# Designed miniproteins, single chains, continued (2): the designs that were tried, part 55

Each design is a single chain, and the fold is of that chain. pLDDT is the mean over its residues in the fold that is shown.

## One batch from the design tools (miniprotein)

Design m5894
Fold by ESMFold2-Fast:
Structure m5894 (fold): chain A 83 residues (1-83)
Amino acid sequence: MKFSKITGTVKDVTNSKVKKGTKVEVTLNEATGQAVVKFEDGSTAYGKKLDDTTIKVLSASGKLGIQEGAVITIEVKSVEPIS
């Protein structure tokens, strides 16, 4: 199964208090589009890739107030395959 690690910063998260420029690390399952987003404060979101820069949140945990149905838009800095 092919996974990718995407490193970047938040452009936007709908209906949340997440600041633009917050550092994120995304683990993406390339076969399913399932993604785990880790924020710099230790908060996490689980979701599905919509396109190259957007993830729809299915569940979230932590202090950032991210809700189910939110869309995370990421400024991508690097993509690294995980073997």
Scores: mean pLDDT 82

Design m5895
Fold by ESMFold2-Fast:
Structure m5895 (fold): chain A 61 residues (1-61)
Amino acid sequence: SSMEKRNEKTIEELKKMVEEGVLSKEQALALYTRELEEDESLSEEEKKRHLERVKEALEEV
């Protein structure tokens, strides 16, 4: 879906910013968590799934 593609791009951008030293892993996670919490189109289960995905992506950096 377009929302899933947008979330993947956001995760990729956050990962790149952490790799380049623009953001810490903690800052990137906090920003994404806030975005997910404010997204009323996502269920709690979807939010948890996306949060776990970004945590895994950031651990790879």
Scores: mean pLDDT 77

Design m5896
Fold by ESMFold2-Fast:
Structure m5896 (fold): chain A 76 residues (1-76)
Amino acid sequence: MLSEEEFEEEVDLALAEIYRGIARSLEKQGKLNEAADAYRKAADLYREVADRFGSPQARKNAEEAEKIAEELEKKA
């Protein structure tokens, strides 16, 4: 059985991955502002996981998503 902490980490990571997937789909559709918003939501969730659980991979994913959001906002 997952601990409360493990469950929270898993849920936040799953939500981050969902938002990242939505963002990629929106980017492919040319909806750059909406894609940037979704990438920022993914970045926020990854950053929360990195800060609370000390995940280096989550920190890297947060930084990558934030960078993509900034690039898309410049193009929109």
Scores: mean pLDDT 81

Design m5897
Fold by ESMFold2-Fast:
Formats: structure tokens, sequence, C-alpha cells
Structure m5897 (fold): chain A 94 residues (1-94)
């Protein structure tokens, strides 16, 4: 199920980061991580939840075939409305 997929994503976070870096580039990925983390904190998520959501979001972006920071940032509301984000929040969010 999606909760099991969230656990697999978190176990493989280093591989997901490497794949995101290969697709976006190192500087673009760093910018994206900072901006998304800030956006999640602004939405009221705590530091732990924001970091978990960021990792799951990077996996989701890779599945969507997104290749630019601009597309990634525009897709964040769509991710937060997804079943994958809901599964992550159900298991790790409080």
Amino acid sequence: GLEALVDEILRNSSLILKQAEERLGKEALRELQVRVHRALLARGYDEVTARILLTVYLYWLLQQGITTVEEALAALPGFLASELAAAALKKYGS
C-alpha cells in the first residue's frame, strides 16, 4: 500500500536525492529543497514532518517526469493533494 511505499522512499532517501540531482542538477536541487522546506514550514508542518514530506515529494517529482525547478515548485500543491502525501501525513504527521 501507499504507507509501505512511504517507508521504502524514506529507507532509500539517499538514492532518491542522487536521482533528483542527476535530473535537476546539484544547484537546482539545493534551491528546490530550501524553497519547498520553507513552503512546508509556512503551511504549519513541523521540522520532522516537513523533512519527511520533502523526501516523499522528491520521489513523487521523479515519477511525474518533472525536469525543472519551476515545474517542481508549481507541482507542490498537487503533491500535497495526492494520496501519497496523505499516506505520509497519516503515518508521520501529527
Scores: mean pLDDT 88

Design m5898
Fold by ESMFold2-Fast:
Structure m5898 (fold): chain A 108 residues (1-108)
Amino acid sequence: MELLRLAEELLRRAKTPLALAVAGGLGLLAITEHHDVDEVSARMEAALASPQEPASEEELIELLVEAARILGESEEVIEEIRESPLEEAMELLLKIIEERLKKAREER
């Protein structure tokens, strides 16, 4: 799954508290999808240690859209993320991630 790659890109290129929360949530979802905790931790640490130039708002929105597509969200939700300001788009994705994490814990 590509969720870890998207989390790594957010950690390297955004650095805001909300972007860190989204990246952390994507990492936790990767763990629930049978990725090793050690692998996720090592990759996220490496991304934090390798900062890149800040991504544009459009580039960050596209990363959020890719994450929502991987999570199987409807086209209506994906379009809402694409049309939202960056902070609102990140908050929408974070709510989606939180709901899926809660469901995964309740089913396992």
Scores: mean pLDDT 79

Design m5899
Fold by ESMFold2-Fast:
Structure m5899 (fold): chain A 89 residues (1-89)
Amino acid sequence: DEEERKKLAREANLRMARLLRAMAENSPLEESKEVFLKAAKIFEEAAKNGELVDILELLEKTLKELKKLGMSDEEIGALFAKAVEELPF
C-alpha cells in the first residue's frame, strides 16, 4: 500500500513534468516557455527525490506568472488541451 502510493506519486509528478514540458514546447512566448520549464523541473526533482509537491500552489503560481506575461486563460487552456492529446495519460 505505501509502496503503491509512492509509485503513484512518482508517476503523477513525472506526468505533470511531461505535460509542462509539452506546454513549454508549444508556448508562443519565450518568457512563458521558461515559466513552464521551471515548473517542470520542480516536478522532475520531486519525482527523483520521492518528495510530494504542493501541486495546487505550484500551478497557481505558474498561472499567475503566465497571466502577468500577457497570456489569457483561453491560450493557457489551449496549450494544456494540446499537451494532454499528445501525451498518453
Scores: mean pLDDT 78

Design m5900
Fold by ESMFold2-Fast:
Structure m5900 (fold): chain A 90 residues (1-90)
Amino acid sequence: SDLVKEVIDKAIEVFKELKKKANEEAQKVIDEAIKKLEELKNDPNATLDDVIDLVNTYSAEILKLSNEEFQKEVIEKYKELLEYTEELIL
């Protein structure tokens, strides 16, 4: 199975959904995250750890730019992504 690519596709979906509710500064960070995830999807040596590290790095930046309401949205979407990833590896 193409596990890494499935997790990348889900991460891109999550970031695209977050972008719809994000302020202008957070949208720029989200666009860079999506770009890096698409680059990682084209890397045949990409690991699940690479995806998790990228998601964690950009999620932390987004949280710093976010009001309390949007922080809750980011945390909830992050939990959804982790649950999706765990279901795929179990």
Scores: mean pLDDT 86

Design m5901
Fold by ESMFold2-Fast:
Structure m5901 (fold): chain A 67 residues (1-67)
Amino acid sequence: MISRDDAGAAIAGLLARGVISAEQAQAIGRLLKESGKEKFSPEELRELALKAGASEEQAERLVEEAS
């Protein structure tokens, strides 16, 4: 299980390395907050990233970084 804090740290890391845009980082962060959940499965986090407009590759990298 991936905590919201770990997901947030992974988003920040990917943004800093240019893997995702600032717009994508904001969108993913918003969906994490809207979920009301403290913990996510890898699949749930991937689905949230895809809903936020991230590519499949970007979503997979986010899950890997957050795990």
Scores: mean pLDDT 84

Design m5902
Fold by ESMFold2-Fast:
Structure m5902 (fold): chain A 86 residues (1-86)
Amino acid sequence: SKEEKEVEELLEKHFREARELVDRYLAENPDASVAEVEAVIDAFTAAFKAEIRTLVDDEELYREAYERLEAFREELVAEARARIAA
């Protein structure tokens, strides 16, 4: 559907922008803690979750988008943790 396509495009854009945000934050803040990176990711993702909720009336599509956002958050935090520990 058009809604499914719009959500997919927004998710892919969010994933790219979130990775770029973390990369920039760590480059500018070399002594950053994992907690600080999590806070940055969570603030950015919260804004995006609010946007998705205004666009999606389908509860299943919203749940699928939310599940993908949570999985991506865990992956991105793990990547950031590994970089900080190195």
Scores: mean pLDDT 85

Design m5903
Fold by ESMFold2-Fast:
Structure m5903 (fold): chain A 91 residues (1-91)
Amino acid sequence: APPALSAEEQALRREITELGQLLAAYYLLRIEEGDESRWEELEELEERFERARTAEPAELRELLAELRERLEGLPEEERERARELIERNLA
């Protein structure tokens, strides 16, 4: 069995997953609109999530901060569109 995660570590991983899904949805929307450059950003995001699965809490906090910064840099309308995509594509 994997080592038991602390409540703080579980919360951190959940927030990373939530923000990462939102950012991935944004990149997918931009790609669908013809911005193929977003494929590189989506691939980078997938690689960061794979690293996060085995990352120490300090690395998880750094990833969370980066995801927050990237999302805060987006217009509010684009964040709302990404949330709608997640809600429509419950999988």
Scores: mean pLDDT 77

Design m5904
Fold by ESMFold2-Fast:
Structure m5904 (fold): chain A 81 residues (1-81)
Amino acid sequence: MEELEKLVKELAKMLETGELSEEVKKRLEEYYDENVKPASDEELAKLVTEARIAIKEGDFEKAEELLKEAFSRLYARLKEK
């Protein structure tokens, strides 16, 4: 759970400064591999994939919205288990 909030905060900083650090990109990939990919949730995987594409395209506003939605979905799933 701590990693989700950390990634959101770091993404918000990048949107404010317009710079995406390599460390944050690595954490997004690690988060995907550890939490999204093993969960086998197609909708969650889709949201994270679309967020990664938005970051690659420089659309940080869309990336932030998609990641917040993905995190919200993951939190809801963990709460119900």
Scores: mean pLDDT 63

Design m5905
Fold by ESMFold2-Fast:
Structure m5905 (fold): chain A 86 residues (1-86)
Amino acid sequence: SLEKEFEENLEVLLDESRSKEEKEEALEKIKEIIEKIAETDFDKAVELGNEAIERLNASKDEYLRKLALELDTFLGILQIKHEVSK
């Protein structure tokens, strides 16, 4: 399921042993998953995006907080696109 793939990629982002390249790949995969979920359940996609942002921002790692900002920007754009397409 897309929710399972989301959680698996979020775990990669939060894994201190993973490389920056692996984390960047996992973030891009999370963005793709959020967009796919948004096609059928926009509210669920926003909920999952916000959950990921909160978990990344709770991290002691400055790099993960930077990725949270990137994901927050992506989610903001997704929300604007949804609103203008109504």
Scores: mean pLDDT 85

Design m5906
Fold by ESMFold2-Fast:
Structure m5906 (fold): chain A 85 residues (1-85)
Amino acid sequence: SVAELLLRMYKRLLEAGYPVYLTDPKTNVTRRLRTHEEVEEGIRARVENKPVPGEVVEFKPLSEEEQKLIEEAVEEMLPEAEKAA
């Protein structure tokens, strides 16, 4: 089923250390899923047309300090060795 495929995919992303986000198509609210339990409840809620659990992520403009921290974290996650020679 679609739910089983999404569960496997999102759990694998969490295990690999990637952030997982799920958007509720009815409310357009995006929530961050941090645990396997939140992924399971989020997918179940979406299939059952219920509100998705998890931390609400609003697309608000980041402060200059927050943007700099994210840019520094991204640079640390993307080693220079992966730049095309």
Scores: mean pLDDT 65

Design m5907
Fold by ESMFold2-Fast:
Structure m5907 (fold): chain A 107 residues (1-107)
Amino acid sequence: PKTTATTTTVTITVTSTDGRQYTVTITLTVSAALGAKLAAQGRTVADAALLSLTATGDQLTVAVTNVGDEPVTVEVEVRDADGNLVASATVTVAAGESATVVLTLPA
């Protein structure tokens, strides 16, 4: 039997210094048990982790802090204005831990 994990998605548009636009999609996935706990407390999957995105030159830095008691999986996908995938990363962050993902945008 396949258990469907609870997810949330954050979409951010980033404009590079040369005027190119990129769409950054961050997908946060938690266990069904954690999703149910959050819902019972009137909270959402977005409350399971703190996300920070910093753009410096051609690099995007995504910092993730897992504020929950269970692991969280974070997927980062960067697409150009034509919808082409230019960068992606996946990280699993343990309970109470932090992780940083650095992605390089095309020049």
Scores: mean pLDDT 76

Design m5908
Fold by ESMFold2-Fast:
Structure m5908 (fold): chain A 77 residues (1-77)
Amino acid sequence: MQDEKHAEIIIEKAEELLELLKAGDYESLKALLQKLATEEKILAAQAVLKALENLDKEEVVKKLTKELEELIEAKKK
């Protein structure tokens, strides 16, 4: 299923995305999100990338960090 494949890819990249967010490496973060949006066609990654460019960056980073931490915790259980 496409949704299951997308969830698996996001979970696999969640740790990398979270590390980049915590480091403040927004260039590498954008590059990874762009790859996920274009190569893997993950619409959620495209939405986050657009939000980072057009919305309050701090609020987007806070929300994304929390969501990624929750995904990583769910994977460990």
Scores: mean pLDDT 68

Design m5909
Fold by ESMFold2-Fast:
Structure m5909 (fold): chain A 64 residues (1-64)
Amino acid sequence: SSMEEELLEEAERLGVLLTVRTGDAATAQAFSKRVEEALKAGDLEGAREVIRELREYLASHGIA
């Protein structure tokens, strides 16, 4: 669905930003996997929540 595509694109964008700014690819990958698993389960709300956590994580590091 377009919503699933939008959420995956947002997660990818934020994960790249995290990796570039912190060098922590493992944390970026962990967030990406959580979003992917939620979307595979049909849990759009869960996927949005993981993206919200990722945004908060970025903000806590002065990135977003």
Scores: mean pLDDT 85

Design m5910
Fold by ESMFold2-Fast:
Structure m5910 (fold): chain A 63 residues (1-63)
Amino acid sequence: MSIAVVEQGGVESVLAIGRKSGNLELGKKMSELTREEISKTETAAEALEVLRRQVKRAQDENA
């Protein structure tokens, strides 16, 4: 899996969670942070770890 694919899927997932929680501003902010963090990664494995962490964080905020 390429970093670009992880970035696109990650941003879409975080935005979907934001929409689901009714907090669109939080969703946008987290998608931007997710993209920023993924851009700092050197491997797809690191990008996936960042994505997993951000998705969990967004889900915890929604709960």
Scores: mean pLDDT 66

Design m5911
Fold by ESMFold2-Fast:
Structure m5911 (fold): chain A 84 residues (1-84)
Amino acid sequence: MTLQQKIRTLRQKYWENKPFTKDEMEEALAVIEKILDEAVAKGLISQDQANAIKEDAKQAVDNNDIYMFRNLAATAVYLYQEMK
């Protein structure tokens, strides 16, 4: 699955208010981390901000906190849109 397809799936689930499964959250975490790294490289956020969001996202996956994870995924999608 391409990065574009993964971002589309994340956005669709966010808009439809559908829950993520644990496997979907783990796959989405990898996409979020990649988006945050690219945002740092482009100067949109600091490395410290990216590290904080990554840590929060990992904790949300570990705690099965779907609500927190969805908010962090929305932040990553927003940053991706700003990088276009």
Scores: mean pLDDT 74

Design m5912
Fold by ESMFold2-Fast:
Structure m5912 (fold): chain A 59 residues (1-59)
Amino acid sequence: SQMDNDRHVQTTRDLGLRAADRLPDPEESRRNVDHGVDVSRRMFDQQNRDRQLSLLLSS
C-alpha cells in the first residue's frame, strides 16, 4: 500500500542519515541519502501506476 511504501522510504532515510553521521563527510553523505530516497520514491510511484494500468488492460 502507499502507506507501507511511505513508511519504508522514511525508515530507510532515517537509517541512512544515522549511518552518514559516522562517515568522513556527513553533510555530503546526507545529501546522497536524500537523493537516493527521492529516486526510490519516484520509482515506487511509477511502479504503482504501471500496475494499475496493467490491471485495467486485463479486465
Scores: mean pLDDT 69

Design m5913
Fold by ESMFold2-Fast:
Structure m5913 (fold): chain A 76 residues (1-76)
Amino acid sequence: DVDELLDLANRYRALADEYQALADEYLELARASTSPEERDKLLSLALSYEAYAYGYRLKADVYTRRADALRRELEE
């Protein structure tokens, strides 16, 4: 079902966007930090959230491609 695949893709895309926003926030906090140790910790958190965002984007892409393939088959 194209709609189910698109719904799942949209959910993973929303999760990717949320984790990307967190990564961006922690990156800004790292840039504002005056402590090297605090900066390194905030950068590590930003990288972790970036990795989650990347993973969810890949899942969204997989389901989007599956939906596109199914749609093309239905259009013949």
Scores: mean pLDDT 86

Design m5914
Fold by ESMFold2-Fast:
Structure m5914 (fold): chain A 62 residues (1-62)
Amino acid sequence: MVKVEFWVGGIKATVESTLEGYKVTVSGKGSEKERQKALEEGKKIGELLVGILKQQEKLASL
């Protein structure tokens, strides 16, 4: 499992990724625009992390 946290203005985004998928949670005080941007970036990061984890599993089968 990999966890990444970042901020977009007053919105905190938490991305949790496993081999099975990712989850994005947003919290804090900010605009709807900031929340939407945090969700979009979080989804992008989550997809990348899942891809990396799947590649790691494949490479670990030396």
Scores: mean pLDDT 81

Design m5915
Fold by ESMFold2-Fast:
Structure m5915 (fold): chain A 81 residues (1-81)
Amino acid sequence: MTEVERAFELMSELVTLLNEGKLTEEKLEEFYERISKLSSVSEETREEIRKLLKEMLKADKDEAMKLIGEVGELILSELQR
């Protein structure tokens, strides 16, 4: 599996959990750990992603969906360097 495919799976799982109302702090920390294992993502970008994931916990569904999009864009930007 490529890192791009892994990133796509992570984003799809986040969207599914949000739509099912199952997005919890525990799940977001799990996703952060999975993102941190992507070798192409810099430590600075990982820290930005962690901040966005924490914002999702306080956001309504529409705002959380936008934050998932922002996380995806950050990951894709690093993987396509």
Scores: mean pLDDT 77

Design m5916
Fold by ESMFold2-Fast:
Structure m5916 (fold): chain A 95 residues (1-95)
Amino acid sequence: SKSTKEAAETAIEYTQEVIDALRKGASDDEIEEKVGEFIMRVSQLMLRSDIEGRKLLNWFLIKFLEIFDYYKETGDREEAIKKLEELIKELKEKA
């Protein structure tokens, strides 16, 4: 739906901020702060979304957190960025 697509586009913008921080070589502490902001912003977006948008954003948030856990375990920024970009593509296809 249009509302689901708009919610997806907003979540992509929030995800891009995390990708940009990773690409710029931000510290692990700064990345953790950006991820915290991402979680808060997506949670707020879910509260403003319809049922379809909320389900999509919940799936997206879970997948994002799996990628972040991978990053915390490995420190592999390049692979984390690639996984986040692939997740954005999947979100666009589902919206």
Scores: mean pLDDT 88

Design m5917
Fold by ESMFold2-Fast:
Structure m5917 (fold): chain A 80 residues (1-80)
Amino acid sequence: SMEEEQKLAAENILKLGKFLADTVLKADNSDEGKEIAKKILDNSKKAAEIVLKSGREGALKGSKLMDESAQLAQELIDKV
């Protein structure tokens, strides 16, 4: 069902966000790395909630939040 697909998508977004945050903390456990990891987790939670509530438009907004999380991770990698 569409509801089961949205729930699975939200769960996958949360898993990806946690994986990225854990990866950031392993690479850089400084205050900056912790702040980036927190932003990734916060963005993942927001993206998951939007996907659950808003269908197609929620997917677009969730995608944008995940793109921002990816950019934050890339900025950290570029500093290494």
Scores: mean pLDDT 76

Design m5918
Fold by ESMFold2-Fast:
Structure m5918 (fold): chain A 58 residues (1-58)
Amino acid sequence: SVEEALRRLDEVSRQSVEEIREAERQNVRDPSEVLRLTGEALLRIGDALEELLAAKRA
């Protein structure tokens, strides 16, 4: 449903922001780890957006 897809998108977005912020604190001298996590977060958000679009189409 649209509601479930929206909740999933919000959850993934919030979790990703928190993970990136924590990684920045832990790896202030190694930006490669932050970039890797950012890439993974973008893929997860993309998947959630596709799910939301599919739910709106149904």
Scores: mean pLDDT 77

Design m5919
Fold by ESMFold2-Fast:
Structure m5919 (fold): chain A 65 residues (1-65)
Amino acid sequence: GKKELVEMTGLLAGLRAMEKAKEEGAEIKSVEIEYIGDDRAVATVTTDKGDVKEEVTTQEVLDLL
């Protein structure tokens, strides 16, 4: 349903941000996910090298299915 789609959007944003941080060799200190309306999520990964941010839309999740 719509709730599950929004939750998947947040998970995908978090996974992409963490993957980017790991590719940069950064130590992950925290992960925060912000839901913006019903159609977007922004993940902020705080690392020893700075913040990594990724935005994902529900449309991007649908395009992967």
Scores: mean pLDDT 83

Design m5920
Fold by ESMFold2-Fast:
Structure m5920 (fold): chain A 87 residues (1-87)
Amino acid sequence: SLIEKVKEAGDLVIEAIRAMAEDPERGEKLYERAKKVADQIGEIGEKLKAAIDSLYEAAREHPEGVDRLIEAAKQLTEKAIEEVKKL
């Protein structure tokens, strides 16, 4: 379902943010995987990709902000799930 794809993309983003502090190469690969999943969600996926890109750049610039960025990723995932439910 679209909801399961949103959850998958969100989980990948959270894992990417966690990884960026210790293994930036792994973090980058996880972000790319999240974006590929978002590509499968249609218009909601395009907005989610933009948010993923923003979180990726923030994680690269401020790996010390991991906890804050994880909370932002959780909120974005919940918002995207609500948008899918309104279809």
Scores: mean pLDDT 80

Design m5921
Fold by ESMFold2-Fast:
Structure m5921 (fold): chain A 61 residues (1-61)
Amino acid sequence: AEELAREIDRLARAGRGEEAARLAREVAKTDPEMARKALDAAQKAGWSGAAAVLGEALREL
């Protein structure tokens, strides 16, 4: 969960927002529990890019 959130945040910070959004959306569909845990980890760590992308993906389910 934390590793997933960190990877998504890294992609967003590198300007690879489309890849970050795709990864978040895919995880939210295949393993929504993992996506929720990743969102929680991103929020606690202050990874705003990952939190925004994961939150949006989960709201679209």
Scores: mean pLDDT 82

Design m5922
Fold by ESMFold2-Fast:
Structure m5922 (fold): chain A 102 residues (1-102)
Amino acid sequence: SMAEEERKLKRRVYASLAKALEEAIKSGDVLKIIMEAGVVEVFLAVRDVIGAPQTPEERELEEELRKKINELHKLYAKDPDNKEGIIKLAKEIVELLKKLAE
């Protein structure tokens, strides 16, 4: 079904986003971390606009993901040299993406 194909595609996209953000974290490049988190935010915005189907659990995880990305962007805007804090939030975003991927 179209719903099954969409869920399979969604899981693959979340897995790819998690991997990209993990590689950014490993690189230690704060700007790369912020850019990869921005890609996640764009994907979430596209899903909202098209009214993509969600389970209640997926909705809660996606809301938490949006909150963590907003926290990351606010931290970077206020204290861009706080590499430890940025990496900590980015790791929390990765764990949410992994939950959404499976």
Scores: mean pLDDT 85

Design m5923
Fold by ESMFold2-Fast:
Structure m5923 (fold): chain A 70 residues (1-70)
Amino acid sequence: GGPIGSNLLIEELQKGDKSVEEVKELLLELYRKYGLDLSLVRQSIKLAREQGRISKEAADNALKAIDLLE
């Protein structure tokens, strides 16, 4: 239950910048294991960026990765 996949994505983005392709592969893995609502993932990324938990580069690359999956 809950946004497990979204929370794990934010934790990984906090560890360092990832390329768009690396985030895309991570999203596919998290979707396979936990399921993902991409709208909730977008909200989690934006909130983490606003809270200063992830860099602008990490947020921008993650949002681009989601666009490639839609």
Scores: mean pLDDT 83

Design m5924
Fold by ESMFold2-Fast:
Structure m5924 (fold): chain A 74 residues (1-74)
Amino acid sequence: MPSDEEIDDGISRLIVGVLKTIEPSFPKLSDDALKAEIASYRRLLERLRATGNPVFQPAIEAIEAAIKKLEALL
C-alpha cells in the first residue's frame, strides 16, 4: 500500500517528466501562449511551495527552470 509520501513523489516525478517532454516545443509558442504558460506555471509553483514537502523539490526546480526558459523567449 503506497504511503502519501510515495504518491507525492510519483506526482513530482510525473511533473518533471511532462515538462521535459514539452520543453522542446516552447520556442514554437506565440508571445500570448508564452505569457499564459508562465502564469500557469507560477500558480503551480506557488501551490507546490505551499505544501512544504521536500518530495516536490524536483518538480519545483523543473517548473522554475521552465519559467526561466519561457521568459527568455519573450
Scores: mean pLDDT 80

Design m5925
Fold by ESMFold2-Fast:
Structure m5925 (fold): chain A 68 residues (1-68)
Amino acid sequence: SLRKEVEEAKAEFEKLKAAGKLTEAEIFIFEVNLEMTEIALTKPKEEAEKLIKEKIEKYKPIYEELKK
């Protein structure tokens, strides 16, 4: 299930983060992807697509700044 895949991805992310193997940009993009996945799982399809598009537009300049 997608929920199980999300939990497994979170567990792996926390291991990598604890090991100091992730950059600030990688941490940011993972958290953004988790937020968008949660929207996709909890909202009707049309509403989810609109919200995800708005989030991408909002987060893109922040990610570009972190990535340098």
Scores: mean pLDDT 82

Design m5926
Fold by ESMFold2-Fast:
Structure m5926 (fold): chain A 57 residues (1-57)
Amino acid sequence: TPQTLLDESRRLYDESVTLFNQSIKALNNGDFDMAKKLFDEGVKLRQQSVDLGGQAA
């Protein structure tokens, strides 16, 4: 249902925010490899969130 897709979209969005925050923390610690990995995963989840939101419309 559209509501289920929107709920999943929101969940993925929240997970992406957590990953971006962890990426920033890794950058501040000088762990550039971990920061990039976390950022790339966050971007992936953000894209999935947008795709599911679009399918719900």
Scores: mean pLDDT 85

Design m5927
Fold by ESMFold2-Fast:
Structure m5927 (fold): chain A 56 residues (1-56)
Amino acid sequence: SNAERQAQGTADAHREANGLTDEEYQAVLDRHLAAMKRAEELKEQSQANADELFAK
């Protein structure tokens, strides 16, 4: 999983553009990390469902 890397990249970009404090930076990082992890879980579920459907 590269969700952590992508979330950090997004948070770093926000910090550079807006001059975020450490607290604001951490909040942005946590939010994006959670979103990326959720998207990855949904993708895995979708792939599993497709594999099951076409295997039967």
Scores: mean pLDDT 74

Design m5928
Fold by ESMFold2-Fast:
Parts: structure tokens; C-alpha cells; sequence
Structure m5928 (fold): chain A 95 residues (1-95)
């Protein structure tokens, strides 16, 4: 379900933010935008949340390896993916 995927993502993002608190605003925005996607289309919300969770797991792996620069770039990429998904969904649903 979307709620299960979102809770998993929140746990991963909380762990990332604990390692780099500067990512808190980006993490908050990702969660907010995912909730908006889910409100428009629950199936798309679930798909995008699963994709974000995979990216968050990779970012944590990079942090564990000491590669904070690549981890930060991946979290910014995650925000971009979520922003694009929401923008496309808003256009498609207005038809």
C-alpha cells in the first residue's frame, strides 16, 4: 500500500537526515509531494514511493561508504523525480 511504502521511505529519510541534517527540507518536500501524488492517483503514488525508497536505500549505502557527496546528489535526484512525476500527473489528469 502507499502508506506502507511511505512509512518505509520516512524511516530511510530520517536516517539520512540524522547523518546530514541539511537534507531535512529536501526530505520534507519529497514526503509532501508524494502525498500530493497519492491524492491525485494512488497507484502512481505507490509506484513513485517505491522508486524513492530504492533511491533512499542507495543513498544510505553511499553514506555508509563515506560518499556523502554522491548521497546528497542522489537525494536531490529523488526530489527531481518526484517533482516531474507530480507535474506530469497534474497535466494528464486535467485532460
Amino acid sequence: SFEEELEELKKLLDEIVAKDPSLQPTADEIIELLKEINEIDEKMGTVVAKEATKMAKEALKLIDEGDFKRARLLIQQMLGVVQVALAVLKVVKKK
Scores: mean pLDDT 86

Design m5929
Fold by ESMFold2-Fast:
Structure m5929 (fold): chain A 97 residues (1-97)
Amino acid sequence: SMQQRNEEAMRETRRTGEGSIADVKKVGDAGAKKNPKAAKDIYKITDDAIEAIRRRVEEAERKVGEPDGPYTSAGATVAIATETAVAKSLIESLVNK
């Protein structure tokens, strides 16, 4: 049914978001440990990325079941992956300073 498919897509999107949040936290913690002088900036990037990932999950949930073009879990996965990659790149830049 459409309801079951929508529920499965939401579970997948939430799982992807949770995994990405965990990955960003891990990279942020490791980066702050490698460069304590940049720790404040690294944690700000980490926190901003976590908020952005959460917003992507919420947007996907809001658009599920819309008759004029339901948001797909694939679209949400790409958006979450992009937020994660940008955050990791910014943290790495600060670690190498």
Scores: mean pLDDT 81

